# Designs tried in a protein design run: designed miniproteins, single chains, continued (3). Part 16

Each design is a single chain, and the fold is of that chain. pLDDT is the mean over its residues in the fold that is shown.

## One batch from the design tools (miniprotein)

Design m8528
Fold by ESMFold2-Fast:
Structure m8528 (fold): chain A 57 residues (1-57)
Amino acid sequence: MDIEEKKKKLEESAKTFKEGYDKTKELDEQLGGSLKDSAESAKESYEKAKKKAEELE
């Protein structure tokens, strides 16, 4: 399997997780912090995906 293809998929996943984190953060702000745990989980998922993409450099 192509390493470049895996890297591209991880970068796309990281971008998707970042968008999810941004939206969850906005909803958390609108709901007065009721989604704080969900926002934290989304942030961790984004950071993990980003780190995996960097490891394939």
Scores: mean pLDDT 75

Design m8529
Fold by ESMFold2-Fast:
Structure m8529 (fold): chain A 80 residues (1-80)
Amino acid sequence: MKSKEAILAEAELAMEQISLAVLLRYNAPKEEILEALERAIRAAERAIEAAEKDSSPLGKKLAEIARRRLEELRRLREEL
């Protein structure tokens, strides 16, 4: 079931984004923020790969969401 892989990758990305948001909210040390950001970027790249392998309408939507999140994370990295 390829859709399961895409959903799990999106869930991993969501968890990494929540972790990053918590660290940013509480002004964690820059090193911890950068580490969480790199984990989130890697998760986004994996989510795109998993979603693109899923030919379903759900896979297409998940790929679009993951690409948008990757762009947002890369912009945040440029500001840090």
Scores: mean pLDDT 83

Design m8530
Fold by ESMFold2-Fast:
Structure m8530 (fold): chain A 75 residues (1-75)
Amino acid sequence: MKEILEKVIEKVTSESDVPEEEIRELLEKAIKELGEERVALILKAMLEGKIPLFDEELNFVGSAASVEEVLAALE
């Protein structure tokens, strides 16, 4: 998990001017809300160019091509 988290932070900070602290805070909040295993699966899929989808109980239900679909599934 930690290694995947660091890769995502590095990628986002290299491609945008968003501060590392803000990205770290958002990811830590996601881990707290969703759990480390779920966040790791999401981040790994994003790094591979795919986005996993989860239901309201956080069970894996498939993959999506857009961030908007992931954000909707996380509500």
Scores: mean pLDDT 64

Design m8531
Fold by ESMFold2-Fast:
Structure m8531 (fold): chain A 85 residues (1-85)
Amino acid sequence: SDSLHSALARLGEITNAAVKELEAKGDYETAAKVKELADEAYRSLTDPARAAEKLREMARLLEEAGLLEEAKRAYDLSDQLAAQA
């Protein structure tokens, strides 16, 4: 079910995986930006269109950082939230 609770769980999983990998690589600046975008997406979950936009920004940042698996998960979640708008 693509409920808000399911979206929150997936957002947390993507964010935690990405931050862990970035910090392991010493990329603390990108990790901080990912945390900020995740917080903005979390605060916007009652507006699925806005949450989807924040997740797309996070996905692009992750893709630029070379975290292709986490980027794909963020794009997938963004598309699911956009479909709910």
Scores: mean pLDDT 85

Design m8532
Fold by ESMFold2-Fast:
Structure m8532 (fold): chain A 55 residues (1-55)
Amino acid sequence: SPREEILAEAVREHRKRVDELVEKNGLDDWDGINAVNREVAAEAQRRLAEAEKQA
């Protein structure tokens, strides 16, 4: 379903962005990790709302 695809993409994007951040700044960048968490969640929520309007 479109919702499952959006969630799967969000998980993949989150993993990629966190891995890149850790490679660049190490594990001590909690503010950066928290920002990624919020941004990915907000994007996923927006995409889910759009999918509900298309259903």
Scores: mean pLDDT 79

Design m8533
Fold by ESMFold2-Fast:
Structure m8533 (fold): chain A 85 residues (1-85)
Amino acid sequence: MELLKRTIRRVAETMSREATLAFVDAIIRLPEDVDEKTLKNLAEELRKLGVDLTVEEVRELIKLVHELGAEEVRKLTEEVIEEME
């Protein structure tokens, strides 16, 4: 939970609400068992947004998103954005 909330908050610091929600939806659409190359690419993109996660932390983030489900993750994203206002 904390890893997901922290990542969403950091992304929201650099992007609009709409862009943050679109980013989260893109993560939700990834399969739980993504390959190492996809994880490395995602870690690099997150680093550009100021989120410095290891490949293993990115894997844990994707796993957590799948465990919570799309509806709960979107709800958490909106709650984090509201807390920042």
Scores: mean pLDDT 79

Design m8534
Fold by ESMFold2-Fast:
Structure m8534 (fold): chain A 59 residues (1-59)
Amino acid sequence: AAAEAIVEEMRRVGLDARIVGADEVEILSSAEELAAIPGAALDAMVARIAPHFEAMRAR
């Protein structure tokens, strides 16, 4: 499912996340843990998960 792919991509950059619903993902990492991730790595992750979010929004 799209939510599972999003969680896996977040975990690849060191973010802890879980599936809350079929169209919902919760980030469990603290703001401090998020700030520790290089901006370039976060940008790359966002680019990788964008198609999955689009698929979730399309149902």
Scores: mean pLDDT 72

Design m8535
Fold by ESMFold2-Fast:
Structure m8535 (fold): chain A 65 residues (1-65)
Amino acid sequence: SAEEEARRLKEALERLRRAKGKDVAPAIGEVLREMGEMVELGLKARKAGDYEKAEEIFRLLKEAG
């Protein structure tokens, strides 16, 4: 779900915030991957004509950072 994907992104951002030294690069990679998954989910919803779901996904992505 969009909320579960937003939660995963928030968790990835929290890990990045706490990461130091050698853990920083992997944490950045995880954030970028989760952001990409949310963008793809939103675009997929738009392509299916589900504009309400797409708008909610993009809102959650914006709120997560």
Scores: mean pLDDT 82

Design m8536
Fold by ESMFold2-Fast:
Structure m8536 (fold): chain A 72 residues (1-72)
Amino acid sequence: SDTEKVLQLYERGVEAMLSTLKTPEAKEVLRKNAEKDKAQLSKIKDPIEANKEAAKRLSENRMEALKVEEEA
């Protein structure tokens, strides 16, 4: 389904970011936020809205993880 596609693309984005992060603390924040994001994305029925929300959440998750990495 289109929802499965959005979730798969989101997961690939998270995996790419995990590969660039160096600290365990930043990786943990990224993983926890990813679980919350996937749960919320799975409830969006419109694939266009789901894709926009996924892109926004992926960007926000990346920014938070990078901030944690800088503070570690």
Scores: mean pLDDT 84

Design m8537
Fold by ESMFold2-Fast:
Structure m8537 (fold): chain A 92 residues (1-92)
Amino acid sequence: MIKELEELIKKGADFDKIVEKVKEIIEEMRRLVREGRTDEALEKAAELIKLLDKAREKYPEHSEEIFRLEMEVGVVEVEAAVLKVVEEKLKK
């Protein structure tokens, strides 16, 4: 998924395809969080934010929509971080 998004951005694909792929990755991150795979979710979040920064440079007219997508990624990052802290405390 991440590599597919990177290729779409490099090619200057239609922005709707970028949004669709980003949303697919966000749903994958939410699935990883639900499965307790919080480190994997945080790794995908970091890669996705890096690609969204590149997308903002390539699609400056869609910067507001890209910002909203970054906010959605941030929500999942907070959820993953909170669950990781809870799991670490439960192991004591």
Scores: mean pLDDT 81

Design m8538
Fold by ESMFold2-Fast:
Structure m8538 (fold): chain A 75 residues (1-75)
Amino acid sequence: MSIEEKILEILEEYKDKLTVKPAAGETVEELLRRIARRLAKLVEAKDVESLEKLIALYFPKEVHEEILKRVKELL
């Protein structure tokens, strides 16, 4: 399983907590896959600061720390 697919699996557990709506013609699943792809590139780059910022854009404070912790386990 790729880093992208592992991140997608994590994000799907929190899909109901998304603070951002999908783009025109985009499904919630497609939005999560787009976020997962961006996060996977940051994990590969070991850019923890940008991981934290990106997660905070899409998820509320209540869950973004939990998501960040789980994504950091992939580093």
Scores: mean pLDDT 82

Design m8539
Fold by ESMFold2-Fast:
Structure m8539 (fold): chain A 98 residues (1-98)
Amino acid sequence: DPKDKLLNKLPENLHESFLNAYNTIKEHGTPGELAILENIITTLSEAESYSLDLEIDVEVDLGVLALSAAVRQNSPLLDAVIILENVVKSFLSLLKNK
């Protein structure tokens, strides 16, 4: 499972934030938003080192997900995407320092 593979690569202090964001997006997201989420998670779960192409790919997908979430009324989705973005930025920083 790409989610569990990524979770095992994250520092312990990010586990709750990651799982909360992931589960919130899974509960409230459309099939299209869930496909974007799974692509982000799969891409990061397979990453062994930092590259600019990795950062651009993930940031583009996060931007699309955030824009999609921002037009939805009465949903916790946008807040969850912002939490996910912060987790992703922390993970990319860890890869840069490896």
Scores: mean pLDDT 85

Design m8540
Fold by ESMFold2-Fast:
Structure m8540 (fold): chain A 109 residues (1-109)
Amino acid sequence: MTEWTEEKVAELEAELRRQLEELKAYVAKHEPPRMARLLVLAAEVVAGLLLATARAAVEDEAAAEALVARGRAVLAELEALLERVRAAPDDEALAAAAEAALEALRAAV
């Protein structure tokens, strides 16, 4: 495992912020507007989980390992949700429910 420090957490936050801006630009050109929004929200959830895990690892590696396990489960749920929306792009109710779920997850991290 990488030894986490507050300085490395700050570097990770800056790098994730940069990658999120690059992702926003990329999906705006290559994805329909709804899917672009959902992909950005999902990426913000992932970035939040990575930052929470790194911050926990500064204080307690065992707590960080528990967050990694939870993060893997959340990632699997996000991938399944995005694939479901992509398979039914005209399902307005599904897309709205997916956006609400991703916004709630983003707020929780």
Scores: mean pLDDT 79

Design m8541
Fold by ESMFold2-Fast:
Structure m8541 (fold): chain A 101 residues (1-101)
Amino acid sequence: GSSASLTFENKADEDVILKATLTNSGSADATLVLKNDKGEVLAEKQVPAGSSASVTALAKPGEKYTITLTVSGQPGTYTLTAELYDYNGNLVEKKSKTFTA
């Protein structure tokens, strides 16, 4: 099994919408988990092989969030993306990381 993570901080002075997306170009199902600094699971989703899926949570000012990918040790490429949106749906920040297992 392989795991990878991406840490993101809301540096805005207001609540924003955090969208975490996993693109699974691998040959096995992957699990996407979004946690806050307290270790609380805000969202969790299984992402089948060859697909992509997103989870959304409210991100509070100054808080850090960890997006974790877990996959069953298969050859493939996996992309984690974190996007912060304001309440009008405007993208204010984006961070992504690509893994090859």
Scores: mean pLDDT 79

Design m8542
Fold by ESMFold2-Fast:
Structure m8542 (fold): chain A 88 residues (1-88)
Amino acid sequence: GPLVEAAEAYKKGDYEKANELFRKALETLTPEQREALREVFDYALKLIQQGKEDEALDVMIEAGRALEAGEDPETVLARVKKRVDEIL
């Protein structure tokens, strides 16, 4: 889905395409999904601050895929938090 494509573009260093795809993805998400994605970014930022950028991208890709598949936002956030706590 668009969130996964945006993260893949970012990994490839195509920041302009990544930004365009993120913008398009946000327009397709519900307010609840956008709020969950915001909290996922907060968790990913903690990984980036510890030099774990690849792990942060993987967390964002997995969470984005789950949200786009219609998984419950609270369930996705609980799984992200657990994974981040295990990595840090």
Scores: mean pLDDT 78

Design m8543
Fold by ESMFold2-Fast:
Structure m8543 (fold): chain A 87 residues (1-87)
Amino acid sequence: SMEEQRKAVLEFAEKLIEELERLIDYVKKNPNLTDEEKQFLKETIESARKKMEELVEKARQLGMDPETIERVKARLEKLIEELEKLI
């Protein structure tokens, strides 16, 4: 159903937000990152941007509320920018 698909989109967004928040917390507690850790984080940031774009497109296709889509997108963009500034 459309409701189940919309719920799945929001659950995916929540998981991505939680992952980004966890990584931000980790970097703040561990400021002396190795080159390997920095590379992993850069790859994770690129993956997160792609997932965000796919999520926004999927949400629009499902006719989700534009204000909800924009709020989720803004939250993800803020977390991605915060993580980028730390590495």
Scores: mean pLDDT 89

Design m8544
Fold by ESMFold2-Fast:
Structure m8544 (fold): chain A 67 residues (1-67)
Amino acid sequence: GPLPASDPEVVATVGPFAKVTFVAAATGERLPGLGVAGTDGNLLLHVPGIGTFRAAASAEQLAAARA
């Protein structure tokens, strides 16, 4: 499936989940999703209606997702 074209932008946190936005590579559309910090230093990202992705995450993004 199409991968996000940009790093996820963290907009809010809810428990162990970070609310994030992505830019779809194929359309440039901004898509809402949820991020969860992975055990291996990656962010596990779920975008409703599109799917689940593993993305390399910055330490800042991982800290936000774990808050």
Scores: mean pLDDT 53

Design m8545
Fold by ESMFold2-Fast:
Structure m8545 (fold): chain A 70 residues (1-70)
Amino acid sequence: MEEAEEALKRAEEHIKQAKADVDAGNVPQARKHLKEAIEALHRARKAGAPQEDVDRLEKEINEVAAKIEA
Protein backbone atom coordinates (compact mmCIF):
# COMPACT_ATOMS: atom_id res chain seq x y z
CA MET A 1 0.00 0.00 0.00
CA GLU A 2 2.98 2.37 -0.49
CA GLU A 3 1.39 4.17 -3.47
CA ALA A 4 -1.97 4.47 -1.68
CA GLU A 5 -0.36 5.90 1.48
CA GLU A 6 1.68 8.44 -0.50
CA ALA A 7 -1.35 9.51 -2.55
CA LEU A 8 -3.49 9.92 0.60
CA LYS A 9 -0.82 12.14 2.19
CA ARG A 10 -0.60 14.28 -0.96
CA ALA A 11 -4.39 14.62 -1.08
CA GLU A 12 -4.45 15.73 2.58
CA GLU A 13 -1.67 18.29 1.98
CA HIS A 14 -3.43 19.75 -1.07
CA ILE A 15 -6.76 19.91 0.81
CA LYS A 16 -5.07 21.85 3.65
CA GLN A 17 -3.55 24.28 1.14
CA ALA A 18 -6.89 24.70 -0.67
CA LYS A 19 -8.65 25.49 2.64
CA ALA A 20 -5.99 28.08 3.49
CA ASP A 21 -6.33 29.63 0.01
CA VAL A 22 -10.13 29.89 0.39
CA ASP A 23 -9.75 31.53 3.82
CA ALA A 24 -7.30 34.02 2.25
CA GLY A 25 -9.74 34.78 -0.61
CA ASN A 26 -7.33 33.33 -3.20
CA VAL A 27 -9.84 31.41 -5.32
CA PRO A 28 -7.50 30.66 -8.31
CA GLN A 29 -4.90 29.06 -5.98
CA ALA A 30 -7.66 27.22 -4.08
CA ARG A 31 -8.95 25.73 -7.37
CA LYS A 32 -5.43 24.63 -8.34
CA HIS A 33 -4.80 22.92 -5.00
CA LEU A 34 -8.28 21.35 -5.09
CA LYS A 35 -7.56 19.84 -8.53
CA GLU A 36 -4.27 18.42 -7.20
CA ALA A 37 -6.14 16.98 -4.19
CA ILE A 38 -8.74 15.34 -6.47
CA GLU A 39 -5.99 13.81 -8.66
CA ALA A 40 -4.14 12.50 -5.59
CA LEU A 41 -7.36 11.03 -4.14
CA HIS A 42 -8.10 9.34 -7.49
CA ARG A 43 -4.62 7.76 -7.41
CA ALA A 44 -5.15 6.66 -3.79
CA ARG A 45 -8.50 5.04 -4.63
CA LYS A 46 -7.01 3.26 -7.67
CA ALA A 47 -4.07 2.03 -5.55
CA GLY A 48 -6.44 0.43 -3.00
CA ALA A 49 -6.58 3.01 -0.21
CA PRO A 50 -9.06 2.18 2.61
CA GLN A 51 -12.58 3.32 1.69
CA GLU A 52 -12.92 5.11 5.06
CA ASP A 53 -9.92 7.35 4.27
CA VAL A 54 -11.13 7.98 0.71
CA ASP A 55 -14.65 8.92 1.92
CA ARG A 56 -13.25 11.29 4.57
CA LEU A 57 -11.01 13.16 2.12
CA GLU A 58 -13.73 13.25 -0.57
CA LYS A 59 -16.05 14.92 1.96
CA GLU A 60 -13.36 17.53 2.73
CA ILE A 61 -12.80 18.16 -1.00
CA ASN A 62 -16.56 18.67 -1.50
CA GLU A 63 -16.68 21.13 1.43
CA VAL A 64 -13.83 23.19 -0.08
CA ALA A 65 -15.45 23.08 -3.55
CA ALA A 66 -18.73 24.37 -2.08
CA LYS A 67 -16.91 27.34 -0.49
CA ILE A 68 -15.20 28.18 -3.81
CA GLU A 69 -18.61 28.24 -5.57
CA ALA A 70 -20.08 30.56 -2.92
Scores: mean pLDDT 83

Design m8546
Fold by ESMFold2-Fast:
Structure m8546 (fold): chain A 74 residues (1-74)
Amino acid sequence: MSPVEKVRAALERAVDYIVRHEPTAPLAAAKEYLALLAESLRARYPEVSDAQMEELLAEAVRRLEARQAEVRAA
């Protein structure tokens, strides 16, 4: 897997974990957790550009918001 794919997979696993175990967690707290994870991933995968990392984080946040909205609608 490319570094970009590894970062995406790590963020997707984090979103899945939050939705599965903390589905009603405050969005602000969940976003803070994803931002801290992204910071850690920046250090681990320097091959991923700042622009790519920012986009991957934004994608993960949008996915989290959508999945929490589904839980609220159910």
Scores: mean pLDDT 81

Design m8547
Fold by ESMFold2-Fast:
Structure m8547 (fold): chain A 81 residues (1-81)
Amino acid sequence: SNEEKAKKILEGVKKLAEDLINYAKTNKLSAAQLASLIAAFEQLTAELIAEMKKEGIDEKYIEEVKKIAAETVAELKKLGA
C-alpha cells in the first residue's frame, strides 16, 4: 500500500540522516565538506519528494520527509559552527 511505501521511505530517510551525521562527526568534516554534503543531501531529498508526489503518496508523509531533512541539515550546520 502507499502507507507501507511511505513508512519504508521514512525509515530509510531517518537511517540515511543518522548515517550522514555519524559520518560527518567521525570524519570531522570541514565547513566546505559539510556544505557539499548538505547540498548533496538536499538534492537527494528534493528528488525523493518529487518521486513521492509522482507516486501519489499522501502529503502528510512528504511533510515528514521535509521535517527530517530540515532537522538533519540543522544538525550538520551545527557541526560546522
Scores: mean pLDDT 88

Design m8548
Fold by ESMFold2-Fast:
Structure m8548 (fold): chain A 94 residues (1-94)
Amino acid sequence: MLRERLEEAARRAEEAIAALPGVASAEAVVVGESVVVVATAESPELVDAVAAAAEPVARRVEAETGVPVLVSVVDSAERAAEAVAELREAAAAE
């Protein structure tokens, strides 16, 4: 039940955030009892706009699933890969 809910929240958050204007990619990682989404903005100029747009989406998924959703917005695929690797390492430590 909890694991299935976390995985569902991760899928919903990833899909919804990836669909936002200015988002090049999004990847969700389950960390403990929370979901963290790393969103890559199409340009550095869009990072703040993407973060502002992602906040209400994350809140909606939290309300629907009961799972905390956190969003981290980065400006490059390299930074996204680094952030995802760090989150997966943290998840594996639990």
Scores: mean pLDDT 83

Design m8549
Fold by ESMFold2-Fast:
Structure m8549 (fold): chain A 60 residues (1-60)
Amino acid sequence: APEFAFEEEDGRLYLVKVSGPPVPLAEVARALGASVAAIRRANGLRRPYLHAGDRLLVVR
């Protein structure tokens, strides 16, 4: 399984992909109980994958 870390900054929660292969946003959204569409909109994502080194704003 890929390694992830959570960071809180300015009252917002971010998910950081620390290592491992790219993970589909659908899998990330499912694990977080979040909407893929909302995550993409909040982060302006061009691709449906999270790569090592990426930071993602988590939306509730």
Scores: mean pLDDT 73

Design m8550
Fold by ESMFold2-Fast:
Parts: structure tokens; C-alpha cells; sequence
Structure m8550 (fold): chain A 68 residues (1-68)
């Protein structure tokens, strides 16, 4: 059964990522796969985010600004 707080955190995180210009659902899901929580994103560096295909420096910085 897919009924847990973790699943709600996933969808909320994906929805917040989708509000950033340049991020689609597939990219948001890739970010979540690497950083499955807001805490993980807060601990991430620009370089860590840029390892994800489709993320450049400016987009990585916008992600960190939103979650940091």
C-alpha cells in the first residue's frame, strides 16, 4: 500500500521543484531520487545538483535558494 508520510513529502517536494522555471516532472523526479528530502537538498552543493542531467549552475543555485 502506497500510504505513508514519505509519499506525501515526495509529492510536495516534486511540486515545489516544479514551481522553479526550467524544471519539469522528469527532472524533479530525478532530483528527488538523488535527494529524497528537503534536508538532503539543504545539504547538497551546486556541484551535486549539476551531476543530474539537465541541471546547470543557475538552475542548481535556484533549487538551493528555494530549499536552503
Amino acid sequence: AIESPELYDEEELIEELLKIPGIGRELAERIFERFPSKSSLKSATVEDLMKIPGIGRELAERILERFG
Scores: mean pLDDT 75

Design m8551
Fold by ESMFold2-Fast:
Structure m8551 (fold): chain A 56 residues (1-56)
Amino acid sequence: SMVEQAKKTLESIAKLFPQLTDTVIETLLAQMELRKAPQEEIEEVKKYAEELKKEL
């Protein structure tokens, strides 16, 4: 699913390239909106991203 792929991408980027995390979050959310992902899925990825940022 797009949600699971986005979460895995964010987790990998946060671990390997923490300075890029904010940019990748913005890009993934914009990409999901452009592809008309359900609002629920966009919110799920956004919440996951906020939790990841707290761990950094």
Scores: mean pLDDT 79

Design m8552
Fold by ESMFold2-Fast:
Structure m8552 (fold): chain A 69 residues (1-69)
Amino acid sequence: ASKEALDKIYEAAYKAAEETLKRDPNATIQEVFQVALEAAKEKARELGIKVSDSLLKTIAAGAASKAMT
């Protein structure tokens, strides 16, 4: 995948994590991670690119951790 495509996937995951925290400031890291992961998967699907599950999880974990800091 191109850097631009991966950046868009990360941005979607981060946006989902931030929106989750705005709606529920007490959301757990596990809940935020799950929302970020679903957003990352959906964005990869929208872009029509295949990204490994391990890379999607890595992106989602990074986005969730960043949003919660």
Scores: mean pLDDT 82

Design m8553
Fold by ESMFold2-Fast:
Structure m8553 (fold): chain A 84 residues (1-84)
Amino acid sequence: SELELKVLQAIADLEKEKGRGVSVAEIAEATGLSQATTRKILDRLEKKGYVTRDERTGLYSVVPGAFAAAMTPQALAQVRADLA
């Protein structure tokens, strides 16, 4: 869904900025969603294999290649065409 993509992008951006996994509170602040809504979306993304949670820290990270896996070959070809 649109909200799942928004949360996934926010996690990727925050990981780049901070050099580590990110908390539910940090994701909620970045997306403007409540922590409860953010947790529900994260549970769905984790079940789909797009994010992982570190049991020790409780921090979330994007699975490598998650964006590539979420995009069809046709969608990737269109993005490449638009950038050429």
Scores: mean pLDDT 72

Design m8554
Fold by ESMFold2-Fast:
Structure m8554 (fold): chain A 61 residues (1-61)
Amino acid sequence: MVSYIKDPVEAAKILYESFKNKELAIKFIEKQAKEAIERGGDEKLIKENKETAIKYIESLP
């Protein structure tokens, strides 16, 4: 259960907790963003939220 479209930071936290691995969490976010765009989602919003989520994960120690 992840909705980076509504709250990218919260979704990123949940994914990082689930995977315990930054690379896997980022890969999952990228895959979800691609699939959402392919389904006709708001490409601009999806890309912005994807960037926010990835930046958050990359900022973690």
Scores: mean pLDDT 75

Design m8555
Fold by ESMFold2-Fast:
Structure m8555 (fold): chain A 98 residues (1-98)
Amino acid sequence: PPTRTVTLRLEVRPRSDPSKVLASGTRTLVLPGSADLGLEILREILRFGEETAKKLGLPLSSLVVSGTLTDEDGRTTEIEPSSVTDVRRALDEAEAAP
């Protein structure tokens, strides 16, 4: 079946100090061609942010996730810095869209 592969490089920083990196990771997603790429990216960002918050004992609203997305053609897109709470809201809104 046709699939697409994207690589996410994610960093979590405190909202109070964007110069400090609390966690970083690389995730490779292999998605069916029918998958909503934007939703799958938001889900992975949310999961990484929530796991970091839990491990560090910090509230979701205190953490900002940023990074880059690289597709299988080598195109790189910057992921805009967003609080983990805002990512959760964006995912909820996207999943609720008709």
Scores: mean pLDDT 80

Design m8556
Fold by ESMFold2-Fast:
Structure m8556 (fold): chain A 81 residues (1-81)
Amino acid sequence: SLTDLLNKKALEAGELAVKNNGLISREEAKELLRELAKELGYEMSDEEIDELIDEADTDGDGKLSLEEFFALLGKLEEKIS
Protein backbone atom coordinates (compact mmCIF):
# COMPACT_ATOMS: atom_id res chain seq x y z
CA SER A 1 0.00 0.00 0.00
CA LEU A 2 1.01 3.65 -0.23
CA THR A 3 1.21 3.81 3.57
CA ASP A 4 3.56 0.79 3.67
CA LEU A 5 5.85 2.39 1.07
CA LEU A 6 5.85 5.71 2.95
CA ASN A 7 6.74 3.86 6.18
CA LYS A 8 9.56 2.04 4.36
CA LYS A 9 11.01 5.36 3.11
CA ALA A 10 10.63 6.89 6.59
CA LEU A 11 12.72 4.01 8.01
CA GLU A 12 15.36 4.43 5.28
CA ALA A 13 15.48 8.18 6.05
CA GLY A 14 15.94 7.35 9.75
CA GLU A 15 18.93 5.12 8.93
CA LEU A 16 20.51 7.89 6.82
CA ALA A 17 19.90 10.45 9.59
CA VAL A 18 21.66 8.20 12.16
CA LYS A 19 24.74 8.24 9.87
CA ASN A 20 24.52 12.04 9.36
CA ASN A 21 23.91 13.39 12.90
CA GLY A 22 20.12 13.44 12.57
CA LEU A 23 20.03 15.08 9.12
CA ILE A 24 19.32 13.92 5.56
CA SER A 25 21.08 15.60 2.64
CA ARG A 26 19.12 17.04 -0.29
CA GLU A 27 20.69 14.40 -2.58
CA GLU A 28 19.68 11.54 -0.24
CA ALA A 29 16.12 12.93 0.04
CA LYS A 30 15.86 13.16 -3.78
CA GLU A 31 16.98 9.53 -4.14
CA LEU A 32 14.44 8.31 -1.55
CA LEU A 33 11.65 10.19 -3.36
CA ARG A 34 12.71 8.81 -6.76
CA GLU A 35 12.67 5.25 -5.37
CA LEU A 36 9.26 5.81 -3.76
CA ALA A 37 7.78 7.21 -6.99
CA LYS A 38 9.24 4.27 -8.97
CA GLU A 39 7.73 1.72 -6.54
CA LEU A 40 4.34 3.49 -6.89
CA GLY A 41 4.63 3.41 -10.71
CA TYR A 42 4.56 7.21 -10.78
CA GLU A 43 7.20 9.17 -12.70
CA MET A 44 8.19 12.32 -10.80
CA SER A 45 10.10 15.09 -12.56
CA ASP A 46 13.23 16.53 -10.96
CA GLU A 47 11.30 19.82 -10.70
CA GLU A 48 8.51 18.17 -8.65
CA ILE A 49 11.07 16.52 -6.35
CA ASP A 50 12.99 19.80 -5.88
CA GLU A 51 9.71 21.65 -5.12
CA LEU A 52 8.73 19.12 -2.43
CA ILE A 53 12.18 19.29 -0.82
CA ASP A 54 12.19 23.10 -0.88
CA GLU A 55 8.78 23.13 0.84
CA ALA A 56 10.01 20.68 3.53
CA ASP A 57 13.37 22.45 4.12
CA THR A 58 11.92 25.18 6.35
CA ASP A 59 15.38 26.13 7.70
CA GLY A 60 16.84 26.61 4.19
CA ASP A 61 20.07 24.88 5.23
CA GLY A 62 20.11 22.37 2.35
CA LYS A 63 19.54 19.46 4.77
CA LEU A 64 16.35 17.88 6.10
CA SER A 65 15.58 16.78 9.65
CA LEU A 66 13.53 13.60 10.05
CA GLU A 67 10.51 15.79 10.94
CA GLU A 68 10.90 17.79 7.71
CA PHE A 69 11.32 14.61 5.64
CA PHE A 70 8.18 13.06 7.19
CA ALA A 71 6.28 16.26 6.30
CA LEU A 72 7.58 15.89 2.72
CA LEU A 73 6.31 12.29 2.55
CA GLY A 74 2.89 13.55 3.67
CA LYS A 75 2.85 16.15 0.87
CA LEU A 76 3.80 13.47 -1.67
CA GLU A 77 0.92 11.27 -0.44
CA GLU A 78 -1.50 14.20 -0.98
CA LYS A 79 -0.19 14.73 -4.55
CA ILE A 80 -0.60 11.01 -5.43
CA SER A 81 -3.96 10.52 -3.68
Scores: mean pLDDT 75

Design m8557
Fold by ESMFold2-Fast:
Structure m8557 (fold): chain A 71 residues (1-71)
Amino acid sequence: MREEKVEELVRKVSDLLFERGEAPTLDTPLEEAEERIRKAVEEVGKEENVDKEIVEEAYRRLVEFFRRLRE
């Protein structure tokens, strides 16, 4: 199911960013946060052979989560 694949990718990307010490914080500029998230999502998506649509959806969810955290 698409939703299940998106949730799995979001979790894997979050874990990767945390393990690398690259997880965006409120002190991270939005542009830098978006760039880090984009790079990580594309990297994990490629390694896991995930469809581009799932990669884009996971990116949007992670970015929206970070944006809402700042608001």
Scores: mean pLDDT 79

Design m8558
Fold by ESMFold2-Fast:
Structure m8558 (fold): chain A 81 residues (1-81)
Amino acid sequence: SKIEKLEEFLERVRAARTKEELLAIMDELIEYHKDDPVIKAALETVRAELETEEDVEAMRRMAETFIGTLIKEEKEKEKEK
């Protein structure tokens, strides 16, 4: 399930302690969405913002918020089936 995969990424973000770990997770999330140009572009934008951030907690909250949005969108799509 895409939702299960996104929840896996969310848990990894919550466990991440360094900027390098967070950027690596974002790179994997971008690769996972390689066939979705809209989501890929949005993820690349978030990753670029994370690169300019110095506070790991702020980076983590930003990544959590975005992945949470992706999970909500997927859950809404499943309800509309």
Scores: mean pLDDT 81

Design m8559
Fold by ESMFold2-Fast:
Structure m8559 (fold): chain A 100 residues (1-100)
Amino acid sequence: MEEIDWQAPPLLILPKFFTNLTMAIKAKDIELIKKLLEGLIANASKSYMPLVRMTAAALGIEVPELPAAVREEAKVMAKDLEPFREELASLIEKLKKLIS
């Protein structure tokens, strides 16, 4: 899987992050899902907040700042992430704190 350069502009990070996350979900690679989420959390900044919020919504967190259409698409991804919710619980709590 391609490594994410978190120093690159957000527009280059967003497609790579979601592509890598989708591939990890399909592969049921929980360790890779965790690494991607931990990397996002560790590099969370004002420029990355849209990506943090979209990822939080995909993990089933309510994010009222997101447009309704984006939240509805996130619900589809949330179904694929449901089997991993227990393993991701601590990262979900960290994401909740970041978007508050």
Scores: mean pLDDT 72

Design m8560
Fold by ESMFold2-Fast:
Structure m8560 (fold): chain A 69 residues (1-69)
Amino acid sequence: LEEERKRREETFKELKPDFIQAIRDIFNAILKIEQERNPLTPEQLEAEKKRIDEMVAEAEKNIDEWLKK
């Protein structure tokens, strides 16, 4: 049914920024917990943050590609 597909697409378009932010927040929360248990060096912490940024960017790209189809 086309109506269900359209509703899902509209919902994802509206919530996309919130989804991306939620993904980023989850990864940063995990990183903070890991940092408290096993302290990372400043270099390692920057590398992990960069990895999170890359993963978030990839997730956003995948969402955009899915919405285009």
Scores: mean pLDDT 75

Design m8561
Fold by ESMFold2-Fast:
Structure m8561 (fold): chain A 104 residues (1-104)
Amino acid sequence: SRWAELARRFREFAEWLQRLLETSEELSAEQSKEIVERVVELQLALAELLGEKSLTLDEEERKKKLEEIHKKIEAGERISKEAARTLREDALRLAELLERRARE
């Protein structure tokens, strides 16, 4: 199931992010860039699975968010540990929803 596969990817991301949070006092620019790149890949994969139902965010809003993320990467901006914890929680919630969908 593509739903179960994507759920696993979100869980693996959350586990990777948890290890980063445990081993670092603050996140580096390189770590922040990797977090952002992984989030973008997961969001694109989710959008492909949901199709037209992925309209929880307008395509225009997604384009703006991707441009903002890209600019932050180029500027060397760091993601806070607080923001990273929120991303981890969101990834786990999405994994649970996708796992539920895979069972239906």
Scores: mean pLDDT 72

Design m8562
Fold by ESMFold2-Fast:
Structure m8562 (fold): chain A 93 residues (1-93)
Amino acid sequence: LETVFSTFKSVVLAKAKEEEKLEISKKLDTVKSVLLSTLGPKRTKKLLEDYTAALKKSNDVLTLKSLELDVASAATFYGLDEKVKELVKEAFK
């Protein structure tokens, strides 16, 4: 998981809007904790791997808001629970 999270964080920060990189970096640690507590380690690892692969194929610049929406949507899909979506959104505030 740590290796997967490190790769995810690296890819996110490489694509992040320059002015938001520091804030995004700070929020990612909180998001990791929320995902681990709501989805568990196996689903969190799968979500991070799949989203990282998607980010590598995209040329879009990541904003804090776009990252929030993408991760919240993915977490809802993997967790099958709308409550996970709200917890992830709070982690990005």
Scores: mean pLDDT 75

Design m8563
Fold by ESMFold2-Fast:
Structure m8563 (fold): chain A 62 residues (1-62)
Amino acid sequence: SLEELREQAVKAYEEAEKAAKFEDWKLHARLLAERARQARTEEEAQQLLDSAKRGLEAIKAM
């Protein structure tokens, strides 16, 4: 559902914020978490979730 995808995307960006090494990256992740909370379609929420997962994996691989 849209609500489930929103929650997953928000949590993924919150994890990215915690993992981020630089303040600018933390602020960017925080803004995207807010964007995810406001997502109006499942497609938008899924795209945000996929982006967050890719970003988090990249941060963890550093």
Scores: mean pLDDT 81

